Designed miniproteins, single chains. Designs and how they scored, part 102

Each design is a single chain, and the fold is of that chain. pLDDT is the mean over its residues in the fold that is shown.

## One batch from the design tools (miniprotein)

Design m3769
Fold by ESMFold2-Fast:
Structure m3769 (fold): chain A 63 residues (1-63)
Amino acid sequence: SSRAATVEAIRARLEAFTRDLEEQVENLGRTPELEQAKERAVDYMRAHLGRRAGVAVSEISRG
C-alpha cells in the first residue's frame, strides 16, 4: 500500500516534469538535440526520484 502510493506520487511528479520540458522544447523550436536533451533529463529525473524513494526505475515505468 505505502509503496504503491509512493510509486504513484513519483509518476505524478515525473509526468509534471516531462510536461514542463515538452513546453520548453516546443517554445524553443523542436530540434533533435532538444528532444534528446529532454529524454535524458526525464531518464535522470526518473532515476533520481527512484533512488530517493528506494524504488527501482522498472517499478516506476511498469507499475
Scores: mean pLDDT 80

Design m3770
Fold by ESMFold2-Fast:
Structure m3770 (fold): chain A 57 residues (1-57)
Amino acid sequence: SDEAIRKAAEVAGMSETQVQGMLTLARELGRELAVAFAVRESGISREAAEEALRIAE
């Protein structure tokens, strides 16, 4: 949902577009690659990326 994406973005310090990109990658390539990509792209911790993905799902 749009609200879940917004909340995930706020919690992780990502943009809503970055959260949506991570969700798309998780669906196509799996959670591990999506989290690694988000960490690299956004400079956030792995734990923050995993929490964002959990909230946005």
Scores: mean pLDDT 83

Design m3771
Fold by ESMFold2-Fast:
Structure m3771 (fold): chain A 61 residues (1-61)
Amino acid sequence: SSQAAARAVAHTVLAIGYELEGNYKEAAKSYREASEVYHELGDTEMAKRFEKIAEDLEKKA
């Protein structure tokens, strides 16, 4: 649905914002939430990509 796509974009923008602030804990959480929405959309490649970014950021937090 268009609502799910909007949620994916919202979480991604929020994640990038936190990452630019150096808030890696909140950035990782937002990337994980974006990944979950991409799983709902059936976009497995984007979901895996964002999950990996979240894992890498958690190592910095």
Scores: mean pLDDT 85

Design m3772
Fold by ESMFold2-Fast:
Structure m3772 (fold): chain A 92 residues (1-92)
Amino acid sequence: SLALLAAVLALLAGLEAVRNAKTREALAKGIAAALTAIGALFLAEKLGREEEAAREALAAGELAVEAGLLSGNPLAVALGLAAIAAALAALA
C-alpha cells in the first residue's frame, strides 16, 4: 500500500528530524511529524482508511522536511520528500 509506505517514510523522517534537532522549533516539528505519522499508520493498518492515512502522511512528511531544513539534516529532508511523493501517489 502506498499509504502505508508514505506513513512509514514519514515516521522515519520525523524520528530522524527529532534525533538530530538543532532548534526547539525543529524538535517540535519533528515530534509533530512522528506523531502524525503514527496516526497515519493507525488509519491505514487498523481502520483501512487509506485516503485519510495518505493525507496524514503527507502532512507528516511536510513537517519532517521543515524540521530537517531547520536543522540542516539532509536525511530527514530526503525521507520527508519521499513520504510526500508516496502520499501524493496514494491520493492520485
Scores: mean pLDDT 87

Design m3773
Fold by ESMFold2-Fast:
Structure m3773 (fold): chain A 63 residues (1-63)
Amino acid sequence: LAGALARALRDQPVDSPAVLSFRRGDRLEILRAYSDGMAVARSLKTGRTGLVGLSDLEVLGAA
């Protein structure tokens, strides 16, 4: 999953500095995935990085 491209399946407005905000359909690069279903991702739209739930993402393929 690290280095994979993903698409957001839902909107996630964020009010936390550790959590990535995104809109449904946004493209993300998965930088690191954890065994608990969380990942660190980078938004391709904004360039920001943060925590995301893997269940909120559709993995598209290698970045």
Scores: mean pLDDT 75

Design m3774
Fold by ESMFold2-Fast:
Structure m3774 (fold): chain A 55 residues (1-55)
Amino acid sequence: SIEAKLEHIRELIEQGKYEESVKLTVELGVDPEEARKLIEAGKIDEFLAMARSKV
């Protein structure tokens, strides 16, 4: 489910596995450059909201 994917993505970010989290969001239709930009800015909630909006 989308909720399980978003929870997994959040966990990866908390563990510092940013490239793995970006890779998973690309599968949801998120642009990888936008994803990296939000993660680097520490805007994790905005990043997850963007990923959710793509489904």
Scores: mean pLDDT 78

Design m3775
Fold by ESMFold2-Fast:
Structure m3775 (fold): chain A 57 residues (1-57)
Amino acid sequence: KNKEIIETVEKAGSETSDIEEIKKAMKEALLKAGYSEEEAEELLKKPIAEIVLELKE
């Protein structure tokens, strides 16, 4: 499941350099993976690279 979130971020980053668009895609993927809206918002306060690293653990 976390791999799908990482793949979503990589796909978004290849299509846009807009951090806000990448974060929107990541939030949607997090919610689909079973994270709550509150958990997703807390993760999205971090830089994208740190979120990806945390999801790999």
Scores: mean pLDDT 75

Design m3776
Fold by ESMFold2-Fast:
Structure m3776 (fold): chain A 66 residues (1-66)
Amino acid sequence: AASLEQAKAIIVKGTNKAIEYAEKGDLEKARETLDEAVQAALDAGFSPEGVANARRNIEEEIERAA
């Protein structure tokens, strides 16, 4: 469905941007961008458990990049 594909694109783009901000040392912007991607996933109807697991993995990448 269009809304699911749109959310998927936003999540992928947001995740990549969050990692980019972390690599620049902008941890606040990285977290803000990740929060936006997480909200898009929840709005699209992804399971809270699945979203939480994905968020944890991305937060680990942000920590590693910073």
Scores: mean pLDDT 75

Design m3777
Fold by ESMFold2-Fast:
Structure m3777 (fold): chain A 94 residues (1-94)
Amino acid sequence: MEEVAVAYIQRSDGSRLTVTVVVEGDKAVIYINAEGEVSVEDVVEALRTVVKTVKAKKAEVYIDENLDTPELKEAIRELLEERGIEVEIHVFKR
């Protein structure tokens, strides 16, 4: 059975952040989707909340093209590597 965890943040300005985690054995697939203005800190906090429940050795992280910054990628990598998770980050296009 697949384990799914979701963190969802909506702001009054209409901006939205969704972090979805699907765990398959020792591997987690993480999708980070954002609409409007979302900070690196918002993404890191949402991801940190969701990964507390994740027991995986590897993570494939898929981020929206609008989130493709070196700062965010580094923050994601550091967060997951501190938990002993091997990280691979991909940018997906709409």
Scores: mean pLDDT 74

Design m3778
Fold by ESMFold2-Fast:
Structure m3778 (fold): chain A 65 residues (1-65)
Amino acid sequence: KVSSYTAAMILAVALSIRGDIKSIRIEDGNIVIEMETVTPESEADLKAMKELAEKAGIKVIVKRL
């Protein structure tokens, strides 16, 4: 249940996340973010993105490298 517009909005928000992001991808309608270190700033940005994604019915998965 993800429109291309909704996916683009969430990716735009993800690109604004502060910190060491290694990759961002979409798998089966879920957003997967790979990063080495989580800072307080990146945690706040991730929380904001999760709230946006949740309203759209999308799960956000964070993988630490």
Scores: mean pLDDT 68

Design m3779
Fold by ESMFold2-Fast:
Structure m3779 (fold): chain A 56 residues (1-56)
Amino acid sequence: SSMQARAAARAARAAAEAAGLTGEDAKVSYNGGQIMGEAGLSAEQAAALARASALS
């Protein structure tokens, strides 16, 4: 759903920024979160994956 995709995108970006990513790297996490939300993942799951990716 559109609302779920936006929630996941915002959560993923916020998690990436909290992990130290900025600018374009944070946008990549936003886009990834949107795709995850459209695939049915929750905002919490999208945030956790974005954080793991940022710290890798």
Scores: mean pLDDT 77

Design m3780
Fold by ESMFold2-Fast:
Structure m3780 (fold): chain A 80 residues (1-80)
Amino acid sequence: MEEELNKKIDEILDEGVRRLRDAQAEAEKSGDWRAYVDRAIDIGNETAKKILELIDEYEKKTGKPISREQAIKLAVAVAL
């Protein structure tokens, strides 16, 4: 069931990237890049939080620690 977890993580990352793309398009139209930066920080934090919650649930259910792949994806989410 680690495959299901990894798929959900990928879906959350894809959603975060789409939200960033939408925010960028809005900023390019409005010229409000400060609002873009604030939204980007919020999107990154929310994306990372969702991924961490999934990993924590999986670890509690299975006793398996966070994997290298999961840790890297979480770091990417934080850097969004």
Scores: mean pLDDT 82

Design m3781
Fold by ESMFold2-Fast:
Structure m3781 (fold): chain A 83 residues (1-83)
Amino acid sequence: GTKYLEEARKALEKGDYDKAIEYFEKSIKENPNNAEAYYLLGVAYLQKGDYDKAISYFEKALKINPNDKRAQELLEEAKKLKE
């Protein structure tokens, strides 16, 4: 829920991507339609170099919010970085 999303954002800001991922995953379990949580999961996986997971989460974010230009741009970037 909202508490996990807040803790996840704090972890992401500190560069603690593993902790951020854990809290974002808990957030989406409480609210599966939170496009922002999927977008930020994509960002965390992109920063870790896990392009397959980054792509998957950006696609999930865009399924909920198709007009999120941030998610569109980072999805294309993740696809380019995938070998």
Scores: mean pLDDT 87

Design m3782
Fold by ESMFold2-Fast:
Structure m3782 (fold): chain A 89 residues (1-89)
Amino acid sequence: MEEQLENEINLALALIRVAVGELIKNPTKEDLEDILKAYVTAAEYAEKLGRFDQAAELYRKASEIARQLGDEETAEFYDKKAEELRKKA
């Protein structure tokens, strides 16, 4: 199934980007925005693959980064999405 393989590859690439971002000792605002995007992208592909527990964890991490950026609205959005996905796991 081409779509499943594509989603698995995209999840792996997003997780690599997350890992690279987490190695930054003193992240800039741009670094945090990039890390946030990586977590959201990884969460979306995990969700498409039916990995709801993993997707929920990734959205929770995205919420944490959004709070560090001072974006409470985005943080609340991803926190709620993580809660909803936990109910499906």
Scores: mean pLDDT 85

Design m3783
Fold by ESMFold2-Fast:
Structure m3783 (fold): chain A 61 residues (1-61)
Amino acid sequence: DVAQRIEAEQEQLRDEERKHELDKLAVKGEEMRKKGLQIITTTEQRNALLALKARERLKRR
C-alpha cells in the first residue's frame, strides 16, 4: 500500500523530531538532579526516564 508507506515515512520524520525533544528533556532531568533538586515535576521525570531508555535502545551496537 503506497499511501501507507508514505504516511509511515512522514510519521518517522515526526518521531525523529520528538526523540530530539525528549533527548533534550532527559539531559535537563539529569542536570536538575545534579543540582540536588528534591522537587521536580512528575511528568518531566517520567519523560526524562523514557527518553533515556529510548537513547539506550538507539545506542545499542
Scores: mean pLDDT 64

Design m3784
Fold by ESMFold2-Fast:
Structure m3784 (fold): chain A 70 residues (1-70)
Amino acid sequence: MPKEKPEVQQLVRLAVGYNIQGKFEKALELAEEALKLDPSSPAALVTRAVALAGLGKLDEARRLFDQAVA
Protein backbone atom coordinates (compact mmCIF):
# COMPACT_ATOMS: atom_id res chain seq x y z
CA MET A 1 0.00 0.00 0.00
CA PRO A 2 1.28 3.57 -0.67
CA LYS A 3 2.76 4.99 2.57
CA GLU A 4 1.62 8.53 1.73
CA LYS A 5 -1.54 9.85 0.03
CA PRO A 6 -1.05 11.23 -3.53
CA GLU A 7 -2.59 14.59 -2.53
CA VAL A 8 -0.07 14.99 0.32
CA GLN A 9 2.83 14.10 -2.01
CA GLN A 10 1.69 16.68 -4.62
CA LEU A 11 1.37 19.47 -2.02
CA VAL A 12 4.81 18.62 -0.58
CA ARG A 13 6.41 18.61 -4.07
CA LEU A 14 4.94 22.06 -4.81
CA ALA A 15 6.02 23.40 -1.39
CA VAL A 16 9.58 22.04 -1.90
CA GLY A 17 9.67 23.80 -5.29
CA TYR A 18 8.68 27.11 -3.65
CA ASN A 19 11.31 26.61 -0.90
CA ILE A 20 14.00 26.10 -3.59
CA GLN A 21 12.81 29.34 -5.27
CA GLY A 22 12.99 31.22 -1.92
CA LYS A 23 9.19 31.72 -1.89
CA PHE A 24 8.94 30.60 1.73
CA GLU A 25 5.49 32.06 2.50
CA LYS A 26 3.89 30.12 -0.39
CA ALA A 27 5.85 26.98 0.58
CA LEU A 28 4.54 27.33 4.15
CA GLU A 29 0.91 27.55 2.96
CA LEU A 30 1.23 24.39 0.83
CA ALA A 31 3.07 22.44 3.56
CA GLU A 32 0.31 23.39 6.04
CA GLU A 33 -2.35 22.12 3.59
CA ALA A 34 -0.42 18.82 3.32
CA LEU A 35 -0.35 18.57 7.14
CA LYS A 36 -4.15 19.09 7.26
CA LEU A 37 -4.44 15.90 5.17
CA ASP A 38 -1.72 13.98 7.07
CA PRO A 39 -0.53 15.65 10.32
CA SER A 40 2.22 13.03 10.79
CA SER A 41 3.77 13.23 7.27
CA PRO A 42 7.55 13.56 7.84
CA ALA A 43 7.99 15.08 4.36
CA ALA A 44 5.32 17.75 5.05
CA LEU A 45 6.75 18.48 8.54
CA VAL A 46 10.30 18.92 7.15
CA THR A 47 9.01 21.07 4.26
CA ARG A 48 7.10 23.33 6.70
CA ALA A 49 10.21 23.53 8.93
CA VAL A 50 12.38 24.64 5.95
CA ALA A 51 9.82 27.34 5.02
CA LEU A 52 9.70 28.60 8.64
CA ALA A 53 13.52 28.69 8.80
CA GLY A 54 13.55 30.71 5.55
CA LEU A 55 11.12 33.18 7.18
CA GLY A 56 13.43 33.48 10.24
CA LYS A 57 11.15 31.45 12.57
CA LEU A 58 14.01 29.22 13.69
CA ASP A 59 12.49 28.00 17.00
CA GLU A 60 9.33 26.75 15.25
CA ALA A 61 11.45 25.20 12.46
CA ARG A 62 13.61 23.30 14.99
CA ARG A 63 10.49 21.95 16.77
CA LEU A 64 9.09 20.61 13.48
CA PHE A 65 12.42 18.99 12.49
CA ASP A 66 12.49 17.22 15.88
CA GLN A 67 8.87 16.08 15.34
CA ALA A 68 9.65 14.78 11.81
CA VAL A 69 12.60 12.61 12.98
CA ALA A 70 10.88 11.27 16.12
Scores: mean pLDDT 80

Design m3785
Fold by ESMFold2-Fast:
Structure m3785 (fold): chain A 71 residues (1-71)
Amino acid sequence: MIEEAKKVIEELRKVREQARAAGLDTIANRLDAVIGLLEEAIKKNNQKVIEQLIEGARSLIDEARAALAAA
């Protein structure tokens, strides 16, 4: 799960940078918040929280990508 979480964090960071560049500050702030939550869960080695956050992160990435495609 930690390796999967790290890949999700990398994807979140890339999409956050694209959202910031496009002026989608609200979405970028949400992406940034989820990155922080995932990093904290990894530090605490909380596998259950990591799994829940990955699911939420994937949904947010999809939402952000849809918004970027419309921008």
Scores: mean pLDDT 84

Design m3786
Fold by ESMFold2-Fast:
Structure m3786 (fold): chain A 73 residues (1-73)
Amino acid sequence: AEEAALQRAGDLGERNFPLAVEKIARGEFPKAAIEAILENSAPATLQRILDVARELGNEEIAKMVEEKLKELE
């Protein structure tokens, strides 16, 4: 079977998009969990998380998302 644990982390963000994005942007998850979510998120989701993280002033999360977006381009 395909490894789905990381995909589920990303899928949770899509299903509960507004709430999950806010929690990720606030850094309410361990860094490893945030990294897993970002790795499995669509570019549009990554941009949304970046926008919210910058709005909240969470520079660490904003930088992580920006680096991931650059890797996907």
Scores: mean pLDDT 69

Design m3787
Fold by ESMFold2-Fast:
Structure m3787 (fold): chain A 98 residues (1-98)
Amino acid sequence: SKEEMAKDALRALVSRLPGLSDEEAAEALRRLIVHFTKTLGLSKKELLDIVEEVVKTLSQEERELLARAVKVLVEDPSVSEEEKELAKEILEIIESLL
């Protein structure tokens, strides 16, 4: 399913985070979010539900790495306000589980 593919893709990204700079991690995450919303057609609610389910399965260290990548997106002046609002909501989910 689209949800299962999205969960697998997010887990695959998380496994790569230790090998990436914060900027590279943020760019990879941004591309993944675009893929989920534009290519897979996931709604904001579906995406946030997927993030919550995946983040709950992560280690504390993985959650902290993912939170740092999302923070870079929130602070990036080249990222649109719509993308920043979505990134902020993703960050709130991750931080609630830290």
Scores: mean pLDDT 86

Design m3789
Fold by ESMFold2-Fast:
Structure m3789 (fold): chain A 82 residues (1-82)
Amino acid sequence: SALEQGQEALTKGDYETAIKYYKEALSKDPENAIAWYNLGLAYLMQGKYEEALEYLEKANALKPSELVQRGIEAAKFNLESK
């Protein structure tokens, strides 16, 4: 599945491929909070902090967690440091 291919790519550090598959998965299931979180994490790892924040906030709106909140704070910190 697209979710499985996204997770495999993310685990290998292939963030571009992970983004592609998570976006495909989310086009079919836009309420998948973990897919939004992993999409945000892939952008965060690429240093794309604005996109990371957008997708992490979508994950937080669907299913708040300490892990998601820490991702949001990391993205905000990097944006505020420039």
Scores: mean pLDDT 87

Design m3790
Fold by ESMFold2-Fast:
Structure m3790 (fold): chain A 95 residues (1-95)
Amino acid sequence: SQMDQVIRSMQDSVNDGQWTIQNNGSKGSIHMTFIDIYYVADRAVQLDPTNQQAQDVRSFSRSVIDNIDTMSQSQMQQQLQTIVQQVQTVVQQMS
C-alpha cells in the first residue's frame, strides 16, 4: 500500500538521521535529512490527515528548515536527535 511505502521511507529517514548524528554530519547533511523527513511526513499526512503524530513531525521539520540558517551545528544536532526519535516512534506505532 502507499502507507507501507511511507513507513519504509520513514524508516530510511530514521537510519539516515541516526548515521548523520553518529558521524557528526555537516550542517548541509542535517539540512538534507530534515528536508527528507518533511516530505515523508507530508506524504503521511496526505494519506491520513487525522494522524496527529505525522502532522507534528511535518510541522516540526518545517519549522527547523525555515530557521536553519539561524542555528548552530549543536542546535541542529539536538533538533535532529529529537525528530529522529519522533519519526522512529511513528514507524513503530504504524508498523
Scores: mean pLDDT 86

Design m3791
Fold by ESMFold2-Fast:
Structure m3791 (fold): chain A 56 residues (1-56)
Amino acid sequence: SMAAARALAERLGISLETARSIVAAIEAGDEVALRVAAHDLGVSVEELRRAYEEAL
């Protein structure tokens, strides 16, 4: 999902590399990785999931 990663990067104002990591974590169901990313970005896991769904 290169398109999803790119859209997520634009929406959240983050690097494409970071967005790819988040997309991979969501698709793998890696809750630990998602919580770490959410905390680092200052958002909720729910906000990351919503941004991903809107990027599809």
Scores: mean pLDDT 83

Design m3792
Fold by ESMFold2-Fast:
Structure m3792 (fold): chain A 68 residues (1-68)
Amino acid sequence: SMNEAKARAIAQGFVDRGVPKEKAEEIEKRVIELVKGKELSDEEIAYIAAKVAEELGYEVKGPIAKPA
């Protein structure tokens, strides 16, 4: 579904920014549960994903990667 695809894309973005894959998968599952069956914008889904990451102990604000 569209919301599931968006949640997966956001979780992949977290992996690309240094979140461990296993934890990103946990975030993805939690976000899908929260967004399933709802009409939500990409921004609303991103906000929910950021809150889930925060609740799981990950701060996902701006670039997490160290400067190259």
Scores: mean pLDDT 70

Design m3793
Fold by ESMFold2-Fast:
Structure m3793 (fold): chain A 88 residues (1-88)
Amino acid sequence: SKNYQEAKELLARARELYEQGQFKQAAELAVRAILLLMEEIEDPEMIKRGIAAILRAMGYEFDGQPKQAAELAIEGAEELLKYIEEKG
């Protein structure tokens, strides 16, 4: 789907930004990927995991830990992407 392909590209770019130390931008793109992937998911538990990843990343951002916020958002996006690829 278009959402799947766009999310995959956003996640790849988020990883590049993370490696460059651009943690805030990396988190923003990873959160956008999560939101797109959630449109492809019907499983309520996986939707909850996407929401939890966004909220957890926001929590670390508020605590002044942008690197951890980015890592959690990227991990959340990767988990949802993997679920869609496996049709779990």
Scores: mean pLDDT 87

Design m3794
Fold by ESMFold2-Fast:
Structure m3794 (fold): chain A 81 residues (1-81)
Amino acid sequence: VRVYLRITVPTADADAVRADLLALAERHGLRILELASEVVGDQTVITVEFEAASEEVARAFVEELRRKHPDAEIELHFLPA
């Protein structure tokens, strides 16, 4: 399945979130198609498009990322195949 994530975090936490995102994506076997980061004031917005084997895999990845970074605002969108 194709997935779009929008992650908003304090800029001080952005490097840690990005590093964990990449490590977790590798661990869950996700294919990252696009990864961008933009600083907006004291916040950083990280946008990711990826492919996962299933919705369950995508949800497990996002749940683990949420657990590691509870202050992150994460929006999950499933895209058409």
Scores: mean pLDDT 84

Design m3795
Fold by ESMFold2-Fast:
Structure m3795 (fold): chain A 89 residues (1-89)
Amino acid sequence: MKEKAKEEAEKLAEEAAEKVREAGEAAAAGDYERALALLEEAEELLKKAVEVAKEGGLPDEVIKELLERVVAAAREHAEALAALAAHAE
Protein backbone atom coordinates (compact mmCIF):
# COMPACT_ATOMS: atom_id res chain seq x y z
CA MET A 1 0.00 0.00 0.00
CA LYS A 2 2.71 2.54 0.93
CA GLU A 3 4.69 1.77 -2.25
CA LYS A 4 1.58 2.14 -4.42
CA ALA A 5 0.67 5.39 -2.62
CA LYS A 6 4.20 6.72 -3.25
CA GLU A 7 3.98 5.95 -6.99
CA GLU A 8 0.52 7.58 -7.21
CA ALA A 9 1.63 10.69 -5.27
CA GLU A 10 4.77 11.01 -7.43
CA LYS A 11 2.72 10.66 -10.63
CA LEU A 12 0.30 13.39 -9.47
CA ALA A 13 3.24 15.64 -8.54
CA GLU A 14 4.81 15.09 -11.99
CA GLU A 15 1.52 15.96 -13.71
CA ALA A 16 1.31 19.11 -11.54
CA ALA A 17 4.89 20.09 -12.49
CA GLU A 18 3.98 19.79 -16.18
CA LYS A 19 0.93 22.03 -15.65
CA VAL A 20 3.11 24.64 -13.87
CA ARG A 21 5.55 24.55 -16.82
CA GLU A 22 2.68 25.05 -19.32
CA ALA A 23 1.31 27.88 -17.14
CA GLY A 24 4.69 29.62 -17.27
CA GLU A 25 4.71 29.35 -21.07
CA ALA A 26 1.14 30.70 -21.29
CA ALA A 27 2.01 33.65 -19.01
CA ALA A 28 5.11 34.41 -21.11
CA ALA A 29 2.83 34.50 -24.17
CA GLY A 30 0.46 36.93 -22.37
CA ASP A 31 -2.30 34.32 -22.01
CA TYR A 32 -2.98 34.89 -18.32
CA GLU A 33 -6.41 33.22 -18.41
CA ARG A 34 -4.84 29.96 -19.65
CA ALA A 35 -1.98 30.32 -17.15
CA LEU A 36 -4.53 30.74 -14.34
CA ALA A 37 -6.50 27.64 -15.42
CA LEU A 38 -3.31 25.53 -15.62
CA LEU A 39 -2.16 26.69 -12.16
CA GLU A 40 -5.60 25.80 -10.75
CA GLU A 41 -5.25 22.29 -12.24
CA ALA A 42 -1.73 22.01 -10.77
CA GLU A 43 -3.01 22.95 -7.30
CA GLU A 44 -5.75 20.28 -7.53
CA LEU A 45 -3.21 17.62 -8.57
CA LEU A 46 -0.84 18.58 -5.72
CA LYS A 47 -3.69 18.52 -3.17
CA LYS A 48 -4.60 15.01 -4.39
CA ALA A 49 -0.94 13.98 -4.09
CA VAL A 50 -0.90 15.21 -0.46
CA GLU A 51 -4.10 13.26 0.34
CA VAL A 52 -2.73 10.09 -1.31
CA ALA A 53 0.53 10.47 0.65
CA LYS A 54 -1.34 10.99 3.96
CA GLU A 55 -3.73 8.07 3.41
CA GLY A 56 -0.83 5.83 2.31
CA GLY A 57 1.16 6.69 5.43
CA LEU A 58 4.13 8.19 3.60
CA PRO A 59 6.84 9.91 5.72
CA ASP A 60 6.13 13.43 7.05
CA GLU A 61 9.12 14.64 4.99
CA VAL A 62 7.38 13.61 1.72
CA ILE A 63 4.08 15.17 2.84
CA LYS A 64 5.92 18.39 3.78
CA GLU A 65 7.54 18.58 0.32
CA LEU A 66 4.15 18.14 -1.36
CA LEU A 67 2.59 20.81 0.90
CA GLU A 68 5.43 23.21 0.02
CA ARG A 69 4.62 22.63 -3.67
CA VAL A 70 0.92 23.35 -3.00
CA VAL A 71 1.88 26.65 -1.29
CA ALA A 72 4.21 27.57 -4.19
CA ALA A 73 1.51 26.82 -6.80
CA ALA A 74 -1.10 28.77 -4.79
CA ARG A 75 1.27 31.75 -4.64
CA GLU A 76 1.84 31.65 -8.42
CA HIS A 77 -1.93 31.35 -8.92
CA ALA A 78 -2.51 34.42 -6.72
CA GLU A 79 0.15 36.40 -8.64
CA ALA A 80 -1.36 35.40 -12.02
CA LEU A 81 -4.87 36.31 -10.80
CA ALA A 82 -3.62 39.71 -9.58
CA ALA A 83 -1.95 40.36 -12.96
CA LEU A 84 -5.14 39.42 -14.83
CA ALA A 85 -7.27 41.61 -12.53
CA ALA A 86 -4.92 44.59 -12.98
CA HIS A 87 -5.04 44.13 -16.78
CA ALA A 88 -8.86 43.89 -16.81
CA GLU A 89 -9.20 47.07 -14.75
Scores: mean pLDDT 78

Design m3796
Fold by ESMFold2-Fast:
Structure m3796 (fold): chain A 90 residues (1-90)
Amino acid sequence: SKLERYMKILEETFKEVEPELRAKARAAGLTDEQIDEVLEIARAMGRVTAKLLADAGIELSDEEAKEVLKRDIENGFAIGLEAVRVDREA
């Protein structure tokens, strides 16, 4: 199915970017628990996008799907990181 294909590309893409995102979160002063939460938000954003691509019947190449999913993983990471920063400044 299209969903299975996009979910596979998502997991492969997440594994490739996770070490860099984890390092960025650690450099920002997040605890291990906060890093895991932010990374789960990033993965969840990617999952939403994979499902939307499949449900809409959008036909992307593996490279195009990887670029879209990587961008949304990185967007989810940025949202999660900012949420933790806002809580710290409150």
Scores: mean pLDDT 87

Design m3797
Fold by ESMFold2-Fast:
Structure m3797 (fold): chain A 66 residues (1-66)
Amino acid sequence: SKEEAEKYYKLGKEYYDKGYLPIAAVYFEKALELDPNYKEAWEGLGKVAEDMGDLELAKKYYEKAK
């Protein structure tokens, strides 16, 4: 549901802010599994990929966020 997608997005953001990048990515992915058009979750995955040094993957995720 939309409410569940938002919950997972918020968890992803919380773990991202704490620096737990792999856990943050898992929660952003769970949000996108429930709502593939969740722009903020795509941005979250982009930030995780960028912080992990995968700039090519980050670019692809940011493009999904538009």
Scores: mean pLDDT 88

Design m3798
Fold by ESMFold2-Fast:
Structure m3798 (fold): chain A 67 residues (1-67)
Amino acid sequence: KAQDYLEKGSVALAEGKYEEAAKYFQKAIELDPNNSMAQLGLSTAYRKLGKDKEAEEYEEKAKKNQE
């Protein structure tokens, strides 16, 4: 379930495990491609990893899904 991966991703972010968090959020997006929370979580993880371009792409996807 996408929600389970969202929870795991959020916990990984809180623990500073950014690569692991990105993997969980990617899995959540795979199960629910329009999940804005997962897209924002992945964006945050990518920014923490220094992947600003990828982070921006997922931020824009999340914004479009809210509109």
Scores: mean pLDDT 80

Design m3800
Fold by ESMFold2-Fast:
Formats: structure tokens, sequence, C-alpha cells
Structure m3800 (fold): chain A 57 residues (1-57)
């Protein structure tokens, strides 16, 4: 299930949003479209969570 993979990548790469974006872009350039989609979605989920946390001071 692609949603399970997204969740796992998000949990295992918390704090590395920029690296996930870079890996997703590289995967897309290599033609690994499914992997790119999973990594990009995981990065977006972490980015949203990080943005919420940054609003708390």
Amino acid sequence: DILEEVREFALNNEGSVELLYEKAEQAEKEGRLRLSAVLYTAAKLLEIGDEIDKELE
C-alpha cells in the first residue's frame, strides 16, 4: 500500500525534509516515478508538520 510506504518514509526521515525532496527529484530524473511520488509525499507530510510546530513559540 503506497500510503503505508509514505508513512514509513515520513517517520524514518523526520528532520530531513530537504533531503527527501532532493531524493524524490533524483528518483524522478532516474525514471523511478513511484519511488519519487512516495518520497515527495513523505516530504510534504513532514513539511506540513514542521510548519505547524514552527508556529508554536
Scores: mean pLDDT 71

Design m3801
Fold by ESMFold2-Fast:
Structure m3801 (fold): chain A 98 residues (1-98)
Amino acid sequence: MFTGTLIITTDGKDAEKAFEIALEIAEEEAEKYGAKIVMVALFVLPDSEDPSRTIATLTVTIEGESEEKVRKALEEIEKKLKEKLKDLNVYSIKVHIG
């Protein structure tokens, strides 16, 4: 059993739209590679430089039988998210295996 994690950080104003797109893509690509979403966590925190603003972080963990399949799913998710979210205030998209 292998896990991988997607982490997306956005401006709070764009969070809802970005995370709806991200979850749809994550679910589709996970299924394509025989993986499944096992955890979704959302955190909204004040911006450390401007407390009147918020930063939102979405964490999605996927699980699969093969490390290679989990890795390929996350690579495709990251690629599609960079294209689909390019017009939104996204600060980072990160993927981790393990």
Scores: mean pLDDT 84

Design m3802
Fold by ESMFold2-Fast:
Structure m3802 (fold): chain A 73 residues (1-73)
Amino acid sequence: SSAERKKILRLIGLKLRKIGLELDKERLEKELKKAKEEGDEELAKKLEEKIKEIEKEIKELDEEIAKLEKELG
């Protein structure tokens, strides 16, 4: 049905968004490690805050993905 197709497309979009956020998180974690090694406390704090925001977005996406997958069967 058209409704099932819309849900599948939305699920694909959410999963792609999650992959993007996971890759951004990995990049920021590498930058954080370097900032800590270099003693850049201000940069480290900003990177930790950005990582925390991404983790929150991933968690929200995981909840929406789980709900949508349950609706699809």
Scores: mean pLDDT 90

Design m3803
Fold by ESMFold2-Fast:
Structure m3803 (fold): chain A 114 residues (1-114)
Amino acid sequence: SVKTSSPEEILELLKESLIKLGVLSEEEWEELLELARKDLAAAVEWLRSKISGEDAVKIFEELVEKLNNADLKALLAEMKKLPEAEREERALDLVIALFTSAVSGLEAAERIAA
């Protein structure tokens, strides 16, 4: 829908950003999604271990720009007011929150379609 980003769109944009920054290969992304379906907590820990704070800021900025969502833009504006270390931690938390929300939304959509 035009008013809300789909789980698929969020995951596609996140994949593109992670690969562009050299954080993950396309093969590692597929492994991450398989892990997330079996053990979301383990997938979250693995993803957190791969993303630097600096890369998390860049990823979140790109996601906000491409998704064009007012709530995400407000979160980005508040994040940019924080000192560098806190901004990086906040960006990582927001990237992980988007990932977990998108994975959960995709699973819910698949259960409805089944």
Scores: mean pLDDT 82

Design m3804
Fold by ESMFold2-Fast:
Structure m3804 (fold): chain A 58 residues (1-58)
Amino acid sequence: SDAQIRDFLLQLQRDTEELLEKKNFSEAEKERVRALLEQAIRNLDLETAIEIYNDVLL
């Protein structure tokens, strides 16, 4: 359901934010990642959101 996808995406957003802080990303890089992830969440785009998370994880 859309609600379950949104809940997962919001958790992924929280996990991504923790990684951005931990991995010493610049403020400009953090803002870029946040904007891209917010767009993916608005679109319920699970595939793109996971790709963004994996890019940050690397």
Scores: mean pLDDT 87

Design m3805
Fold by ESMFold2-Fast:
Structure m3805 (fold): chain A 65 residues (1-65)
Amino acid sequence: SEKAKEAIEKAKKLKTPQEFIDVLMEYAAETGDPELTELAQTAARLASEGKSVDEIIEELEKKVA
């Protein structure tokens, strides 16, 4: 969705995986968009696997393309 794409673009300015996840979770709560909630959960999983912010962004962009 466009809301998911916008959330990713805003979060790209963040430097740590945790800050990135926190922003995605905030947007999911504000919008009630289930796609944003799923993206936040995916980002949290990838961060727990040791992925960088850039790697997380790449994977999320593939899901919303």
Scores: mean pLDDT 76

